# Ledger of designs, part 47: designed miniproteins, single chains, continued (3)

Each design is a single chain, and the fold is of that chain. pLDDT is the mean over its residues in the fold that is shown.

## One batch from the design tools (miniprotein)

Design m9716
Fold by ESMFold2-Fast:
Structure m9716 (fold): chain A 81 residues (1-81)
Amino acid sequence: SAVDERFVALAEADPEFALELGGILRDAAARLEAGTPAEEVAAAVEAELARLVARLGLSPERAAEAAALLRAALEELLAGA
């Protein structure tokens, strides 16, 4: 998928950042499998990203790119749930 290609490219350029975003998505997938409502999972992803942005001191541009990637990945998870 386009999401998988973007994660592969990110892992090559910034493996630690790719692992952090992957962790957010793994937690989202686990919550969905546990029966957590999609809206609550989306809110958790947003909160986790906000914490990551603050912790890593991401630029607004990089934060927006990360948000777009996580949104696309979450949409794929929700379509498969």
Scores: mean pLDDT 82

Design m9717
Fold by ESMFold2-Fast:
Structure m9717 (fold): chain A 58 residues (1-58)
Amino acid sequence: MEPSPIEKRSSLVQQFYRAYREGNREEAERLKKELESLGEEGERSVRTVESHLDNRRS
């Protein structure tokens, strides 16, 4: 059973957030590219995560 595009994107967002927060730059860059390959929604997800991390208080 193939995961839905929403489920796939959600999983990648969570992994990207965790990798970035943990300082795993290689993993974060890989996940960022995968999210961007999902199109506009993936690009928005990347920007949302980066915005949260830039605020650092989250």
Scores: mean pLDDT 74

Design m9718
Fold by ESMFold2-Fast:
Structure m9718 (fold): chain A 62 residues (1-62)
Amino acid sequence: NAQLEADVLLALGAMYEALGDISKNEKERKELYKRASDLYRQAAELGNPLAKKFAEEAEKKA
């Protein structure tokens, strides 16, 4: 189920982004935001309409 898979990827991306937001280490923060961005891009590929915007925002933070 592509919609369920997209929703799970979006949720995982949000978790990685939240970890990046609280990280005190610049290298760790960039890696976490990059992971979030990649997960959001995968969710967008599977048809989640909000995931593209979330990916772009996470990319700016990385």
Scores: mean pLDDT 84

Design m9719
Fold by ESMFold2-Fast:
Structure m9719 (fold): chain A 67 residues (1-67)
Amino acid sequence: LEKRAEELFEKARELKEQGKYEASELFERAGELYRKAVEARQAGDDKTAALLEEIARQLEREGKKLA
């Protein structure tokens, strides 16, 4: 999940450089949620982690449509 968050942050940076700010913002938010999901799992909150991962996937899909 940490590697996935890093990949999304990298894509967000690339999109921002291309002037695709809305798609960049969605990928950045998705990456942040994946990081929070890792933290939630480390804290033993698997339900919150699963919910954060689901929202992150939805934001990632929306970002891909705009990219």
Scores: mean pLDDT 82

Design m9720
Fold by ESMFold2-Fast:
Structure m9720 (fold): chain A 65 residues (1-65)
Amino acid sequence: MDLEIDTAKGMAYIAASASGARVVREEDGVIHVEIEKLTPEDEKLFAKTKENLEEVGLKLEVHLR
């Protein structure tokens, strides 16, 4: 179901943009995001994003620069 997967991915890109992060790679169902500094608010946002992605069989990995 491409729409559900595309929606979850879209939310991941929005979360990255809101936190000042960048999506750098999608590989083997994992979305990789780089951020220079992770605030507590960014951690909460990414935790919610991970939950949403896991419901559609995807993962989110957050990398500090």
Scores: mean pLDDT 79

Design m9721
Fold by ESMFold2-Fast:
Structure m9721 (fold): chain A 116 residues (1-116)
Amino acid sequence: KSEELKEEALEAIERLAAALERAAGHEAAVRNDLQVLADAGRHALEAKTEEAAEALRELGEGIGAGLRALGRASGDPALDEAGEAIETIGRNLAELLKLKDYESAEEIIEKLRELA
């Protein structure tokens, strides 16, 4: 279960990187959202509470929904793909934190920060 969550999040980061390269004129906005998610992930990892993990999941959903809405408004499918990937990353990272798999969570946060 924990291993699958980590693998899904890493695959989502790869999809996000590919979508970011295809995004037409919105790369800066996506990178800013990635930085916000990575910072929130680090905070949740340090806090080690279910409340912080849940807040991270909600943040990922909000960011993802915003990018998907921007994709629909701009007609850019890469933004919808980026939003879906961010939702998956936030959800799986939150679940790893709730399972106390801090090592896997840290690896995902580091990968997000590198992509931002």
Scores: mean pLDDT 85

Design m9722
Fold by ESMFold2-Fast:
Structure m9722 (fold): chain A 63 residues (1-63)
Amino acid sequence: RRETAERIVRAAVELYERSEKPVVSAREIAEAAGVSVGTVNRFLSSRYRDVLLREIIAVQEAR
């Protein structure tokens, strides 16, 4: 677990909470987290993708 991964997860969760669309792009997450698109893509291609998905599901279940 790295601080960069936490920033990406939090940014994605906040975008899903504000977005009317079910899909959020890696570009939007990168801009919100203050990281490069390459960093987000590297995160999503790793096992950290499962962490991100679980956080998004938790937000959906809390609504």
Scores: mean pLDDT 65

Design m9723
Fold by ESMFold2-Fast:
Structure m9723 (fold): chain A 60 residues (1-60)
Amino acid sequence: MVGLYQAVKDYEAKSPEELSFKKGDYLYAYEELPDGNLLATLLGSGERGIVPKEYVEQVS
């Protein structure tokens, strides 16, 4: 779903299209992909990319 998410685990990007983030980071998801992954912006840095859904939880 589109909205605010928080990282539940650290993640290191495996490709240029993915976001790296740390546990506790806030991300705004603006699109959900057909595979269930998210397109998001990391709020601290403004970086955008693909986020694995298992590494984040929706806050509100």
Scores: mean pLDDT 83

Design m9724
Fold by ESMFold2-Fast:
Structure m9724 (fold): chain A 60 residues (1-60)
Amino acid sequence: SDLEDAKKSLAQAKKALEEGNYAAALTAAHEAVRLAKRSGDEELAKEAEKVLQEARKGAQ
């Protein structure tokens, strides 16, 4: 489901961010935002957007 896929993508984005892999974190965070918005989970979408912002900052 989109909700479960969003959660998995968000977890992957957070792990990539912790590892300093900003390219992987950006890709996973973008996917998490897209899937969370499609699922209608606004809280999850906001969390994914925060991770996306952190990944963008790390990528400079």
Scores: mean pLDDT 85

Design m9725
Fold by ESMFold2-Fast:
Structure m9725 (fold): chain A 65 residues (1-65)
Amino acid sequence: SLKEEIKKLALEGGLGESGAETVALSAERAKKEGAGEEAKKNAYEELSKYMSDEQAKKIGELAGS
């Protein structure tokens, strides 16, 4: 599922279990609200503080899909 993929990538990027779960839940919620582009931007902005731009972009793309 989308949530599972986002959580997996966040863990690979260096986030802890709690952080990865939070990111995945946030993205799923935004998608249900029809905010795909906003979810992509927000995920990238937050995650780029903790991991490489490349990894943050991958997670952002999934959050926005």
Scores: mean pLDDT 77

Design m9726
Fold by ESMFold2-Fast:
Structure m9726 (fold): chain A 73 residues (1-73)
Amino acid sequence: MAKERMEEMLRQAREGLAVVDTLPGDQELIRRALERAAELAEEALEKDEEEALKLGEEVLRVLAEAAREQAAA
């Protein structure tokens, strides 16, 4: 389950990066957050399930920060 969630998060982060130039708000901050989320998700896929779950929480936090910046624009 944790690995499957990380694969989905990685996919969503990559999709977000593909459209970041069309998003309102601070595109640089959003891009950095999505790049960080993708990096953490890729790392999580190489770890055991418990570590993947912890990294998944950090991915969600980073994505929430990006969404907040977009909403503030």
Scores: mean pLDDT 71

Design m9727
Fold by ESMFold2-Fast:
Formats: C-alpha cells, sequence, structure tokens
Structure m9727 (fold): chain A 87 residues (1-87)
C-alpha cells in the first residue's frame, strides 16, 4: 500500500540522517536529508515518487562524499536500492 511504502521511505531516510550525523557529513548534505525526510512525511501519493527520486539523488551525493569509507558506502547503497524499489 502507499502508506506502507511511505513509512518504509521515512525509515530509510531516518537511517541515512543517522549515518550522516555519526560520520560527520557535510552540513549541506544533512540539511538536504532532513528537508527530504520532512517532505516525505507530508507527501501525498501523487507527490511521493518525486520526493523519493530527490531523496535518491541526495543519497548518491552522500555515497560520493564517503567513497573512502566502504562500510558507510555499503549501507547507503543498500538504502538507495530500497528507495528505488519504492517509487
Amino acid sequence: SFEERKRRAIELMEEVVKLAKENKMDEQILDELETLRRLLERASEAQFPGVVAAAIEVVKEAIEANKDNPEVVEKLERIKRELEELR
């Protein structure tokens, strides 16, 4: 259902925000992630695919920024894959 996909997307974004804070990622990335998490919480079914697509782009930026940390990259790539399946 849409509500289940939305809940899963929010959980995935919360995981990305936690990883970003724990790994002291750039403040710009943190701000983008938090904005998208809040947008996901308010997204209608019609808006949802667009917000998920935007979230995937920020996760890609986080992957590139952390390419020297394989454990973080592996977790982010798993999250990206799960987000791609939700849209």
Scores: mean pLDDT 86

Design m9728
Fold by ESMFold2-Fast:
Structure m9728 (fold): chain A 69 residues (1-69)
Amino acid sequence: MEEFERDVVRAIGDIAKALYLKELRKRGVSEEQIEEFEKKADEAIDRYAERLDPQGAVDEIKKIYEEVL
């Protein structure tokens, strides 16, 4: 079941990533800022999936969003 638990964390992270990407696009940030956010968010999702920590994934993605702005 650990593989399934990791997939759940990745799914939650992907939803958070998609919502913050939508906000970045609404704010008119550059394509470079979007690419930086996507790369860092994907790296965070992978790290927190291995830790089985969905809240950590969401919190880190929010932090990355705030740092890219």
Scores: mean pLDDT 86

Design m9729
Fold by ESMFold2-Fast:
Structure m9729 (fold): chain A 76 residues (1-76)
Amino acid sequence: MQVVVRFTAPEDGKYKRVEARVDGRLLASLENIEVKKYEEVALFWEGPAGEREATVTVTKEDGSTYTQKATARGYP
């Protein structure tokens, strides 16, 4: 079943990597994306139905990182 996690970019910039993890497992990643402030970014993977807490880790072009918690939603 398709699972999606969404997060809103807090600032404009280039992101070297965006990684989605559930229970410490890497499930989806995006590389070399350019975002605008308040732009919604979505990551998708195959997984079970229901809601789970996901951790989204962003690595900026300068090498700095930040982590945001988000809800991963699996649709039947």
Scores: mean pLDDT 80

Design m9730
Fold by ESMFold2-Fast:
Structure m9730 (fold): chain A 93 residues (1-93)
Amino acid sequence: MEELVRAVREAADRLYEGALKSPEEAQKAMDEAIERIRKLVPESQRELADALADGLRVMAERLIEAYKKSPEEARKVARDGARALEAQVRAGF
């Protein structure tokens, strides 16, 4: 579990940094994070992996929109998204 929690935190941070550079970098960070999560989640918990992947996609869209408003809003989205993903991991185990 700790390894998956760490992966989710790193994913949120990389997605935030990617979105700051470009939508293309955000997409790349999201795709890499989803592949890492799928490798860490057991096949018996595929539903958790899918839920985390969906959460990362929603976070990516919200980050891109938040950056259009302000860096402060983007930080809020990144922080809230990371918390939601961590809660999902803890609930799934």
Scores: mean pLDDT 79

Design m9731
Fold by ESMFold2-Fast:
Structure m9731 (fold): chain A 62 residues (1-62)
Amino acid sequence: MTEEELIEAATKYLVEKYGLSEDEARAIARFALKRLREEKGQLPSLEDVIREAERIVEELNA
């Protein structure tokens, strides 16, 4: 799975679960992926990206 595929998959999940706009969900997914990549130095799993994105959503109350 590419970075773009991970972002799109996480975006769909956030839209469906949290009712976020596609643009907002994509921005959160992209930020989550970037944060995980910076911390671990490798491409994260989809589960990791979703978990980090959910954490961000909860922090923002969005």
Scores: mean pLDDT 80

Design m9732
Fold by ESMFold2-Fast:
Structure m9732 (fold): chain A 67 residues (1-67)
Amino acid sequence: SAAKREQKRQLIARMIGLEILLIGVDIDLELYKKGLISEEEAERLEAERKKAEEELEKLKKELEELE
């Protein structure tokens, strides 16, 4: 149905957004390993990564329920 296609589109778009965010966080954490950002900033980035991974897992489950 059109409604299911729109729901899938929205879920996939959110998942792609979170995957892009996670790539960005991984890059910034590599900067931490090279001494270019503070330990406090790295701690915030790790917390952001964890939240994004939890959200992505939830969205993956919602997508599976639509298929």
Scores: mean pLDDT 86

Design m9733
Fold by ESMFold2-Fast:
Structure m9733 (fold): chain A 64 residues (1-64)
Amino acid sequence: SEDAKKIKEIVKRWREGKPLTLDDLKEIAELYEKVSEDELREVGLTPAEIAFLKRIAEAVKKRE
């Protein structure tokens, strides 16, 4: 899906050594609600990266 591709691009940027901003973390949390873990796997994210995204989404939700 398009939302899963956006998440992948943010994660790829982070893997390339670019820092994640708070806005990036909020966008990940919002997009994570719209995508399944299967979709994240299909766009090439690892199980560890998916677990990391889940932790980000949970942390952002707790602060709201």
Scores: mean pLDDT 78

Design m9734
Fold by ESMFold2-Fast:
Structure m9734 (fold): chain A 62 residues (1-62)
Amino acid sequence: DVERSRREQEKIDEAAERTVKETGVSPEEALRAARRALRELGPDAPLEEITKKAIELVKESK
């Protein structure tokens, strides 16, 4: 589903941007964390939950 994949990518991009602003990590690290958060929580998870999980994953890797 092309529309679903596009919405997932938009959530990843937005969550990554927010993760960079909150943690100061590189955009590449934030994108990796956001993709992992989406994979763990599922594609229908709200942006806020994906962002929280991405931030947690970044902090855990420190």
Scores: mean pLDDT 79

Design m9735
Fold by ESMFold2-Fast:
Structure m9735 (fold): chain A 70 residues (1-70)
Amino acid sequence: DELIKEAVELAKEGLKAYAEGDLEKAKELFTEAAKKLKEAGLSDEEADKVLLEGTEELWKKLVEEEQKKK
């Protein structure tokens, strides 16, 4: 599971970049994460699930911060 572990770490860094407003860096990191998951033999659906689960806590914080601004 080395590729999956690396992909989750890249996705976490991507979320951090997104939170900082660096959308270009976030896109690059998410693209690399997806590439690692595909190399691990995951389908697109499985890759999406792994990334969502691995980044769930960070994603929740980002959504809460965005909702607070409304």
Scores: mean pLDDT 74

Design m9736
Fold by ESMFold2-Fast:
Parts: sequence; C-alpha cells; structure tokens
Structure m9736 (fold): chain A 95 residues (1-95)
Amino acid sequence: SVEEKIERYKKQLKELIDEIEANPTDKEVAEQVKKRLDELISEIEKLRDEHPLNEKISKIYTAALIIKYEVDRFIETGKLNKKLLEQAKKLLEEA
C-alpha cells in the first residue's frame, strides 16, 4: 500500500540521519549515506508522481531533500549542521 511505502521511506530516512549523527566527522560514511539517499529520493519522486496530492509523500520528499542538502554540505565543509537534520526529522514525524 501507499501507507506502507511511506512508513518504509520514513524509517529509511531516519536511519540515514541517525548514521550521519553517529559519525559526525566521517566523510566516508557521508558519501555512503549520499549514495543511498540519492536512490531513496528517486523512489520517493516516483511515488510522488503517482500520488501528487498526498501531503505525507510531499513531507517525506522535502525531508529527503533537506537531508541531501546537509549531507552534500557536510562532505564539502566537514561541518555537520544538526539543526537541518532536526528539521528533516520533524517533517518525517509530521508525515
């Protein structure tokens, strides 16, 4: 079901946030998270295209983009902004 896919993607995105927060100085972990995140974003985009009016999918998609922005910035700068990850977690909880 759509709800089962939403819950699965929420769980996977939360696990990626937890992995980055557990390894806040490890760029290799960030690169691996980035690869998995890009795959998840593609899957979420497909689900969003199939259900364009679903607010929950919109929230998880936005959360995924915030996580991606922070992961990309962390890889570039070596500095993790936990506030952006907290914002992403809040969106996932609201979905």
Scores: mean pLDDT 88

Design m9737
Fold by ESMFold2-Fast:
Structure m9737 (fold): chain A 57 residues (1-57)
Amino acid sequence: MAEERVRELVEKIKEAVKNKDFKTANKYISELWKLAPEVEPEVFREALDEVTKALKT
Protein backbone atom coordinates (compact mmCIF):
# COMPACT_ATOMS: atom_id res chain seq x y z
CA MET A 1 0.00 0.00 0.00
CA ALA A 2 1.32 3.46 -0.93
CA GLU A 3 0.70 4.80 2.60
CA GLU A 4 3.08 2.19 4.07
CA ARG A 5 5.73 3.14 1.49
CA VAL A 6 5.31 6.81 2.46
CA ARG A 7 5.96 5.93 6.13
CA GLU A 8 9.03 3.87 5.16
CA LEU A 9 10.41 6.75 3.08
CA VAL A 10 9.89 9.25 5.92
CA GLU A 11 11.83 6.94 8.28
CA LYS A 12 14.64 6.53 5.71
CA ILE A 13 14.79 10.30 5.19
CA LYS A 14 15.04 10.86 8.97
CA GLU A 15 17.87 8.29 9.19
CA ALA A 16 19.75 9.91 6.29
CA VAL A 17 19.37 13.39 7.84
CA LYS A 18 20.58 12.02 11.21
CA ASN A 19 23.70 10.73 9.40
CA LYS A 20 24.05 14.09 7.55
CA ASP A 21 23.67 12.17 4.26
CA PHE A 22 21.63 14.81 2.48
CA LYS A 23 22.22 13.26 -0.95
CA THR A 24 20.42 10.08 0.13
CA ALA A 25 17.76 12.11 1.97
CA ASN A 26 17.04 14.06 -1.24
CA LYS A 27 16.65 10.83 -3.25
CA TYR A 28 14.04 9.55 -0.77
CA ILE A 29 12.29 12.94 -0.75
CA SER A 30 12.01 12.68 -4.56
CA GLU A 31 10.48 9.19 -4.20
CA LEU A 32 8.05 10.57 -1.62
CA TRP A 33 6.87 13.26 -4.07
CA LYS A 34 6.26 10.58 -6.74
CA LEU A 35 3.80 8.90 -4.33
CA ALA A 36 1.84 12.14 -3.69
CA PRO A 37 -1.01 11.33 -6.17
CA GLU A 38 -1.34 7.76 -4.77
CA VAL A 39 -2.10 8.68 -1.14
CA GLU A 40 -4.65 10.73 0.77
CA PRO A 41 -3.67 14.45 0.91
CA GLU A 42 -3.61 14.41 4.72
CA VAL A 43 -1.20 11.44 4.79
CA PHE A 44 1.13 13.19 2.36
CA ARG A 45 0.96 16.49 4.27
CA GLU A 46 1.86 14.72 7.54
CA ALA A 47 4.81 13.05 5.80
CA LEU A 48 6.06 16.42 4.49
CA ASP A 49 5.68 18.00 7.94
CA GLU A 50 7.77 15.20 9.48
CA VAL A 51 10.49 15.56 6.83
CA THR A 52 10.54 19.36 7.24
CA LYS A 53 10.90 19.06 11.03
CA ALA A 54 13.82 16.64 10.60
CA LEU A 55 15.56 18.99 8.15
CA LYS A 56 15.07 22.11 10.34
CA THR A 57 16.23 20.50 13.58
Scores: mean pLDDT 80

Design m9738
Fold by ESMFold2-Fast:
Structure m9738 (fold): chain A 70 residues (1-70)
Amino acid sequence: MSPLEKAKKIYEETKKKLEETKDIKEAGEIAREAREKLLEIVNESKDKETEEFFKKVEEELDEYLKKLEE
């Protein structure tokens, strides 16, 4: 499995967990765990596409958490 495929899998799993969660604290933990896993993949792979994908996912997670804080 490529680094990008691993990152996409983590993203899809994270989205599913976030959709099932109604608690902002739990959502924050899910997002933090996803960021940690994605950072490990980026650091190990040195893959530009994986790094760009990580930046997009981080932006989407930040926007989602901001909406929950409203």
Scores: mean pLDDT 79

Design m9739
Fold by ESMFold2-Fast:
Structure m9739 (fold): chain A 92 residues (1-92)
Amino acid sequence: PLSPEARAALRELKERVQKAINLAKEGKSDEMAKVLEEASKFARQAAERLGDPFLEAVALGLDYSAKLAKEGKTDEAIKTLEQILRVLDERL
């Protein structure tokens, strides 16, 4: 079972990822990229505090999704984020 701190971090990441997907569907790609960059920073900080390599992998996925959004590959970014949501749910 996850620690309470790890569970809180995963729930926060899930909320941020869902917000990014919603912004993408609204055509707000610049705001989406910013949310993803902030979410990636949060995941990296949580990975350091908790010693969890899974959170580091999530951070890398969020950085990649932000890059896709900046390149106008919004549909690919959404698919990547939906995969991240799935693996976050599997850990919760």
Scores: mean pLDDT 87

Design m9740
Fold by ESMFold2-Fast:
Structure m9740 (fold): chain A 55 residues (1-55)
Amino acid sequence: SAEQKEAVKLFEKAIEALQNKDYEKALEYLEKLLKSPIEEFRSRAKLLLEELKKE
C-alpha cells in the first residue's frame, strides 16, 4: 500500500539520521511514524524513541 511505502521511507530516513547523529531529524521522522496507520512501524518508532531517551 501507499501508506506502507511511506512508512518504510520514513523509517529509513530515521535510521539514516540516527547513524549521522542528527537526533533532531531522527525525532521528527520517528514522531511521524508514531502517527502511521501501520501498527508495526508505530511500535518500532516507539521503541527507538524510548532508546533515545535512555542516552
Scores: mean pLDDT 82

Design m9741
Fold by ESMFold2-Fast:
Structure m9741 (fold): chain A 55 residues (1-55)
Amino acid sequence: MVVKIKEIDVESDLDGNYTVTGVREVELETKSPEQEQQLKAAEELLKEVEKRRKE
């Protein structure tokens, strides 16, 4: 899925405080392609394990 999100640019202070320096709207996938592939593979593996446990 593609979703529009607001990406906030922040600048870190020497004191460790963060200041918002910019806001922009970007279109991103809800999950990175790598993570989505890993999650789908893990989910498929879990389904297979559950199936075998009941058989």
Scores: mean pLDDT 66

Design m9742
Fold by ESMFold2-Fast:
Structure m9742 (fold): chain A 64 residues (1-64)
Amino acid sequence: AEPEGIPGGAILPASATDAEIDARLAKVKETILRYYREVLGLPDEEIAEVEAKIDAAFADLKAQ
């Protein structure tokens, strides 16, 4: 037990906060974009379109 520095671990609250929701959405977005880039091999232009659609969907989700 050493009180050195700032705790380096990720703090995950029991209830969802805006920060927690944003973090989860960012992980989902990363996973989808990685799939399109690495599995489907889509060009950057198509990846940008997918990202824009994901961002729009997440904005709509957060507005609910």
Scores: mean pLDDT 70

Design m9743
Fold by ESMFold2-Fast:
Structure m9743 (fold): chain A 62 residues (1-62)
Amino acid sequence: SMEEEIMVALVLMEYGIMKATKASAEEQIERLEKLAKLAEERGHKEAAELARELIKEVEARA
């Protein structure tokens, strides 16, 4: 859906901004966790899965 496409774009944009601004791993995980939960609550499976995978990536580099 359009809403899911927008949510995926928002997850990627937020992640990109956090990396560019050198946000801590803890801050990145917290923001991605909130986005994942929001996506899950709204039934946006692709956006939720993306956010969860990005959390794993951040945790692996922490």
Scores: mean pLDDT 85

Design m9744
Fold by ESMFold2-Fast:
Structure m9744 (fold): chain A 92 residues (1-92)
Amino acid sequence: SSAIVEELQKLVEEGEKEGKKEEAIEEAKRKMARLLLDKLVEAEEKDPSKLDSLPEEAKELIKKYKEAKEKGDEKEEEEVIKKFEELVEAES
């Protein structure tokens, strides 16, 4: 199984033990969004054409995420992650 799936299951289980199930789910979603953005930035750096089929909104968020990380702008990075979470949820 995917290490990502195992990590998400672990977060939900820990949240249930602490009576914080909803908080654990939100934390897992944020970690997933950040990981996906990191992977997409890596893919774009190796071959920009790999992102060509993605929606324009996704491409803009990936670009902003990369720029925020390069500048060390934590506030912008968090805003982009939140918008990406919203985009993924809307497409799911």
Scores: mean pLDDT 73

Design m9746
Fold by ESMFold2-Fast:
Structure m9746 (fold): chain A 92 residues (1-92)
Amino acid sequence: LSERLALEAELGLLQISIAVAKLAFEKAKKKKDKKALEEEIEYLEKVKKRLEELAKRAEERGDERLAEEARRLAKEAEELIKEAKEAIKELE
C-alpha cells in the first residue's frame, strides 16, 4: 500500500511537471526564446527518465496500469522534446 501510494504520488507530480513544461514551451515558442526552449528540453529529458524508471518499478511490482500510464507520459515528454528541437531549428 505505502509503496504503491508513493509511486502514484510521483506519477502525479511528473504529470503536473509535463503540463507546466507544455505551457512554458508554448510561451517560449511565441517569444522565439531559444534559451528557454533549450532549458525546457533539458527539463523534459529529466522528467522522461524519471517516468521510465517509475514505469520499470511499477512493472516489477506487477502494476501494469501504473506502468502504462508512466510510459504514456514519457511518450508525451518525448514528443514535446521533439517539438522544442524543431522550434529551435526554425529560429535560426
Scores: mean pLDDT 85

Design m9747
Fold by ESMFold2-Fast:
Structure m9747 (fold): chain A 55 residues (1-55)
Amino acid sequence: SVAERIARLRADLAGARAALAELDASGDTSVSAQVARGLLQAEIDSLEARIAELE
């Protein structure tokens, strides 16, 4: 169902947000950490957009 798909996307979003928060808490300013932050933010933005489209 749409509700089940939204629930899964929200779980994925929570995971991505947790990963970004952990990376930010680490204080790592390396190039690899900056790339990882960018990828996590892009994933968060994509998941939020997909949830909005289904609501």
Scores: mean pLDDT 89

Design m9748
Fold by ESMFold2-Fast:
Structure m9748 (fold): chain A 80 residues (1-80)
Amino acid sequence: SEVEEALRLLTEAIKAASAGDNAALEALRKELEELKKKSKDPLIQEALDSIIAGIDAALAGDIASAVGHFLRALGLLLDA
């Protein structure tokens, strides 16, 4: 399902952010943008945007904002 794929990408984003793996974060960001283009569900699109925002915060070194965005994405996906 789209929810399961988004949860997988969220998990990988958290792992990459925790490891400081900027190359993995950039690759995941591209996958999330492509998944967002294919989705018709506004709740899933909002969750994907939140994961992307978390990646952008992690790439900027703002770990507190990254955590907040990832937690928001998790909440949205659990409601989907």
Scores: mean pLDDT 87

Design m9749
Fold by ESMFold2-Fast:
Structure m9749 (fold): chain A 74 residues (1-74)
Amino acid sequence: MKLPEVPKEAIDYLRKAIRALDAGDIETAKENVEKAKEVAPDNPILRAFIEMLRGIAKANGDTEAAEAISEALE
């Protein structure tokens, strides 16, 4: 089964977004999600990771972070 390759730059941006969410910095998290999407806009693996991040924010009760990530996905 052929898995799409996720560029290293997109992965680095996702790591920054995760750290920002852990710190409660929603704006920095959104910015880094948008940058990851700009590097690989139609990558389904990247999209799945971003959706997982949104799910984590929602599970933590952080509706603002979850909404910001949803906007970055559009």
Scores: mean pLDDT 76

Design m9750
Fold by ESMFold2-Fast:
Structure m9750 (fold): chain A 86 residues (1-86)
Amino acid sequence: MTLVLTHEGLSAEQRAALLAQAEELAARGYKVTVREEGDRLTITIENLSVPLVIGEVLRAIGLGLDGAEVRIEFKGDTVEITVRHP
């Protein structure tokens, strides 16, 4: 599956943590693309396993419970998660 993860309104620490996670996934052999546009960070991960995609969906739901605005879209084998931090 392909995961597209977009974050807006990240603190410097949150941005660094997400970039470190993207680097770790790339080091594990996943195809990872990172795009930074102002306060928006988009991470695209190709060939991600279903359990890892579910883990990211659950993490996004947790962020929503903590006050972030979360949108999750399922499009065939692609999952798009958008998070706007408070």
Scores: mean pLDDT 83

Design m9751
Fold by ESMFold2-Fast:
Structure m9751 (fold): chain A 55 residues (1-55)
Amino acid sequence: KAEEARKLIEEAKKLKKEGILEAAEKGAQKALELAKEAKDEELIKEAEKLLEEIK
Protein backbone atom coordinates (compact mmCIF):
# COMPACT_ATOMS: atom_id res chain seq x y z
CA LYS A 1 0.00 0.00 0.00
CA ALA A 2 1.24 3.50 -0.87
CA GLU A 3 1.10 4.77 2.74
CA GLU A 4 3.40 1.97 3.91
CA ALA A 5 5.90 2.64 1.11
CA ARG A 6 5.95 6.35 1.99
CA LYS A 7 6.63 5.61 5.67
CA LEU A 8 9.52 3.31 4.72
CA ILE A 9 11.01 6.03 2.49
CA GLU A 10 10.89 8.56 5.34
CA GLU A 11 12.40 6.06 7.78
CA ALA A 12 15.17 5.19 5.30
CA LYS A 13 15.95 8.92 4.84
CA LYS A 14 16.26 9.28 8.62
CA LEU A 15 18.56 6.24 8.87
CA LYS A 16 20.72 7.66 6.05
CA LYS A 17 21.07 10.96 7.95
CA GLU A 18 22.17 9.00 11.05
CA GLY A 19 24.77 7.09 9.00
CA ILE A 20 23.08 3.70 9.31
CA LEU A 21 23.46 3.04 5.59
CA GLU A 22 22.77 -0.72 5.58
CA ALA A 23 19.41 -0.31 7.33
CA ALA A 24 18.59 2.69 5.12
CA GLU A 25 19.30 0.63 1.97
CA LYS A 26 17.08 -2.25 3.16
CA GLY A 27 14.28 0.17 4.00
CA ALA A 28 14.53 1.87 0.61
CA GLN A 29 14.50 -1.51 -1.17
CA LYS A 30 11.31 -2.54 0.67
CA ALA A 31 9.76 0.84 -0.10
CA LEU A 32 10.54 0.36 -3.81
CA GLU A 33 8.87 -3.08 -3.80
CA LEU A 34 5.73 -1.72 -2.12
CA ALA A 35 5.65 1.35 -4.40
CA LYS A 36 5.79 -0.91 -7.48
CA GLU A 37 2.96 -3.04 -6.05
CA ALA A 38 0.90 0.12 -5.47
CA LYS A 39 1.82 1.36 -9.00
CA ASP A 40 2.70 4.77 -7.55
CA GLU A 41 5.20 6.26 -10.02
CA GLU A 42 6.17 9.12 -7.71
CA LEU A 43 7.02 6.77 -4.82
CA ILE A 44 8.91 4.45 -7.18
CA LYS A 45 11.07 7.39 -8.34
CA GLU A 46 11.65 8.56 -4.75
CA ALA A 47 12.74 5.09 -3.60
CA GLU A 48 15.02 4.63 -6.64
CA LYS A 49 16.64 8.03 -6.09
CA LEU A 50 17.16 7.26 -2.40
CA LEU A 51 18.85 3.94 -3.26
CA GLU A 52 21.17 5.73 -5.72
CA GLU A 53 22.12 8.26 -3.02
CA ILE A 54 22.85 5.51 -0.47
CA LYS A 55 25.00 3.48 -2.90
Scores: mean pLDDT 79

Design m9752
Fold by ESMFold2-Fast:
Structure m9752 (fold): chain A 75 residues (1-75)
Amino acid sequence: SRRERVLRQALALFDADGDGTISYEELRALLRSLGFHLSDEEFEALFAEVDTDGDGTIDYDELLRLVDRLLARQA
C-alpha cells in the first residue's frame, strides 16, 4: 500500500545504521513528518506499548502497527 511504501522510505531515511529498526527519537521525527502531532507523553506511552523488549527501538512491523493505531484514533 502507499502507507507501507511511505513508511519503508521514511524508515530508510531515519535508520542510519541500516539494521531495520528505529529509535525513540527517530520514530518521533518520522511521525511528525507523517503529520502526527503528539505530545511527548502521548508519544512515550505509544512507544512503550510497541517496544515490548524495552531496548529503545522498534522494527518495521511494530512501526506499521503503531501507525495503524494512530490512524484509527484520528479517524
Scores: mean pLDDT 69

Design m9753
Fold by ESMFold2-Fast:
Structure m9753 (fold): chain A 70 residues (1-70)
Amino acid sequence: MEELYEKAREAILKAIEDGVTDPETIAVRAAKELGFSDITDPEKRAEVARALARALEEIFGMKPVPPSGE
C-alpha cells in the first residue's frame, strides 16, 4: 500500500511539473502512469484507485468522485 501511494503521489507531482494544472487531467495522467488501464485484476485496480484517490485528496483536499462501475 505504501509503495502504491508513493508512486501515485510521484505521478501526480510529475503531471504538475509537466504543466498540467487541472485536477481531473492530473488524475487521468497519474492513472495512466501507474498502468491503471492495463490492470485487469479488480483487487489491484481497487488498490491503485485507493492510492490515487488518497494522494489526490492529500494534495488538492478534494473529495474523489467514486468510479462509476456498479
Scores: mean pLDDT 71

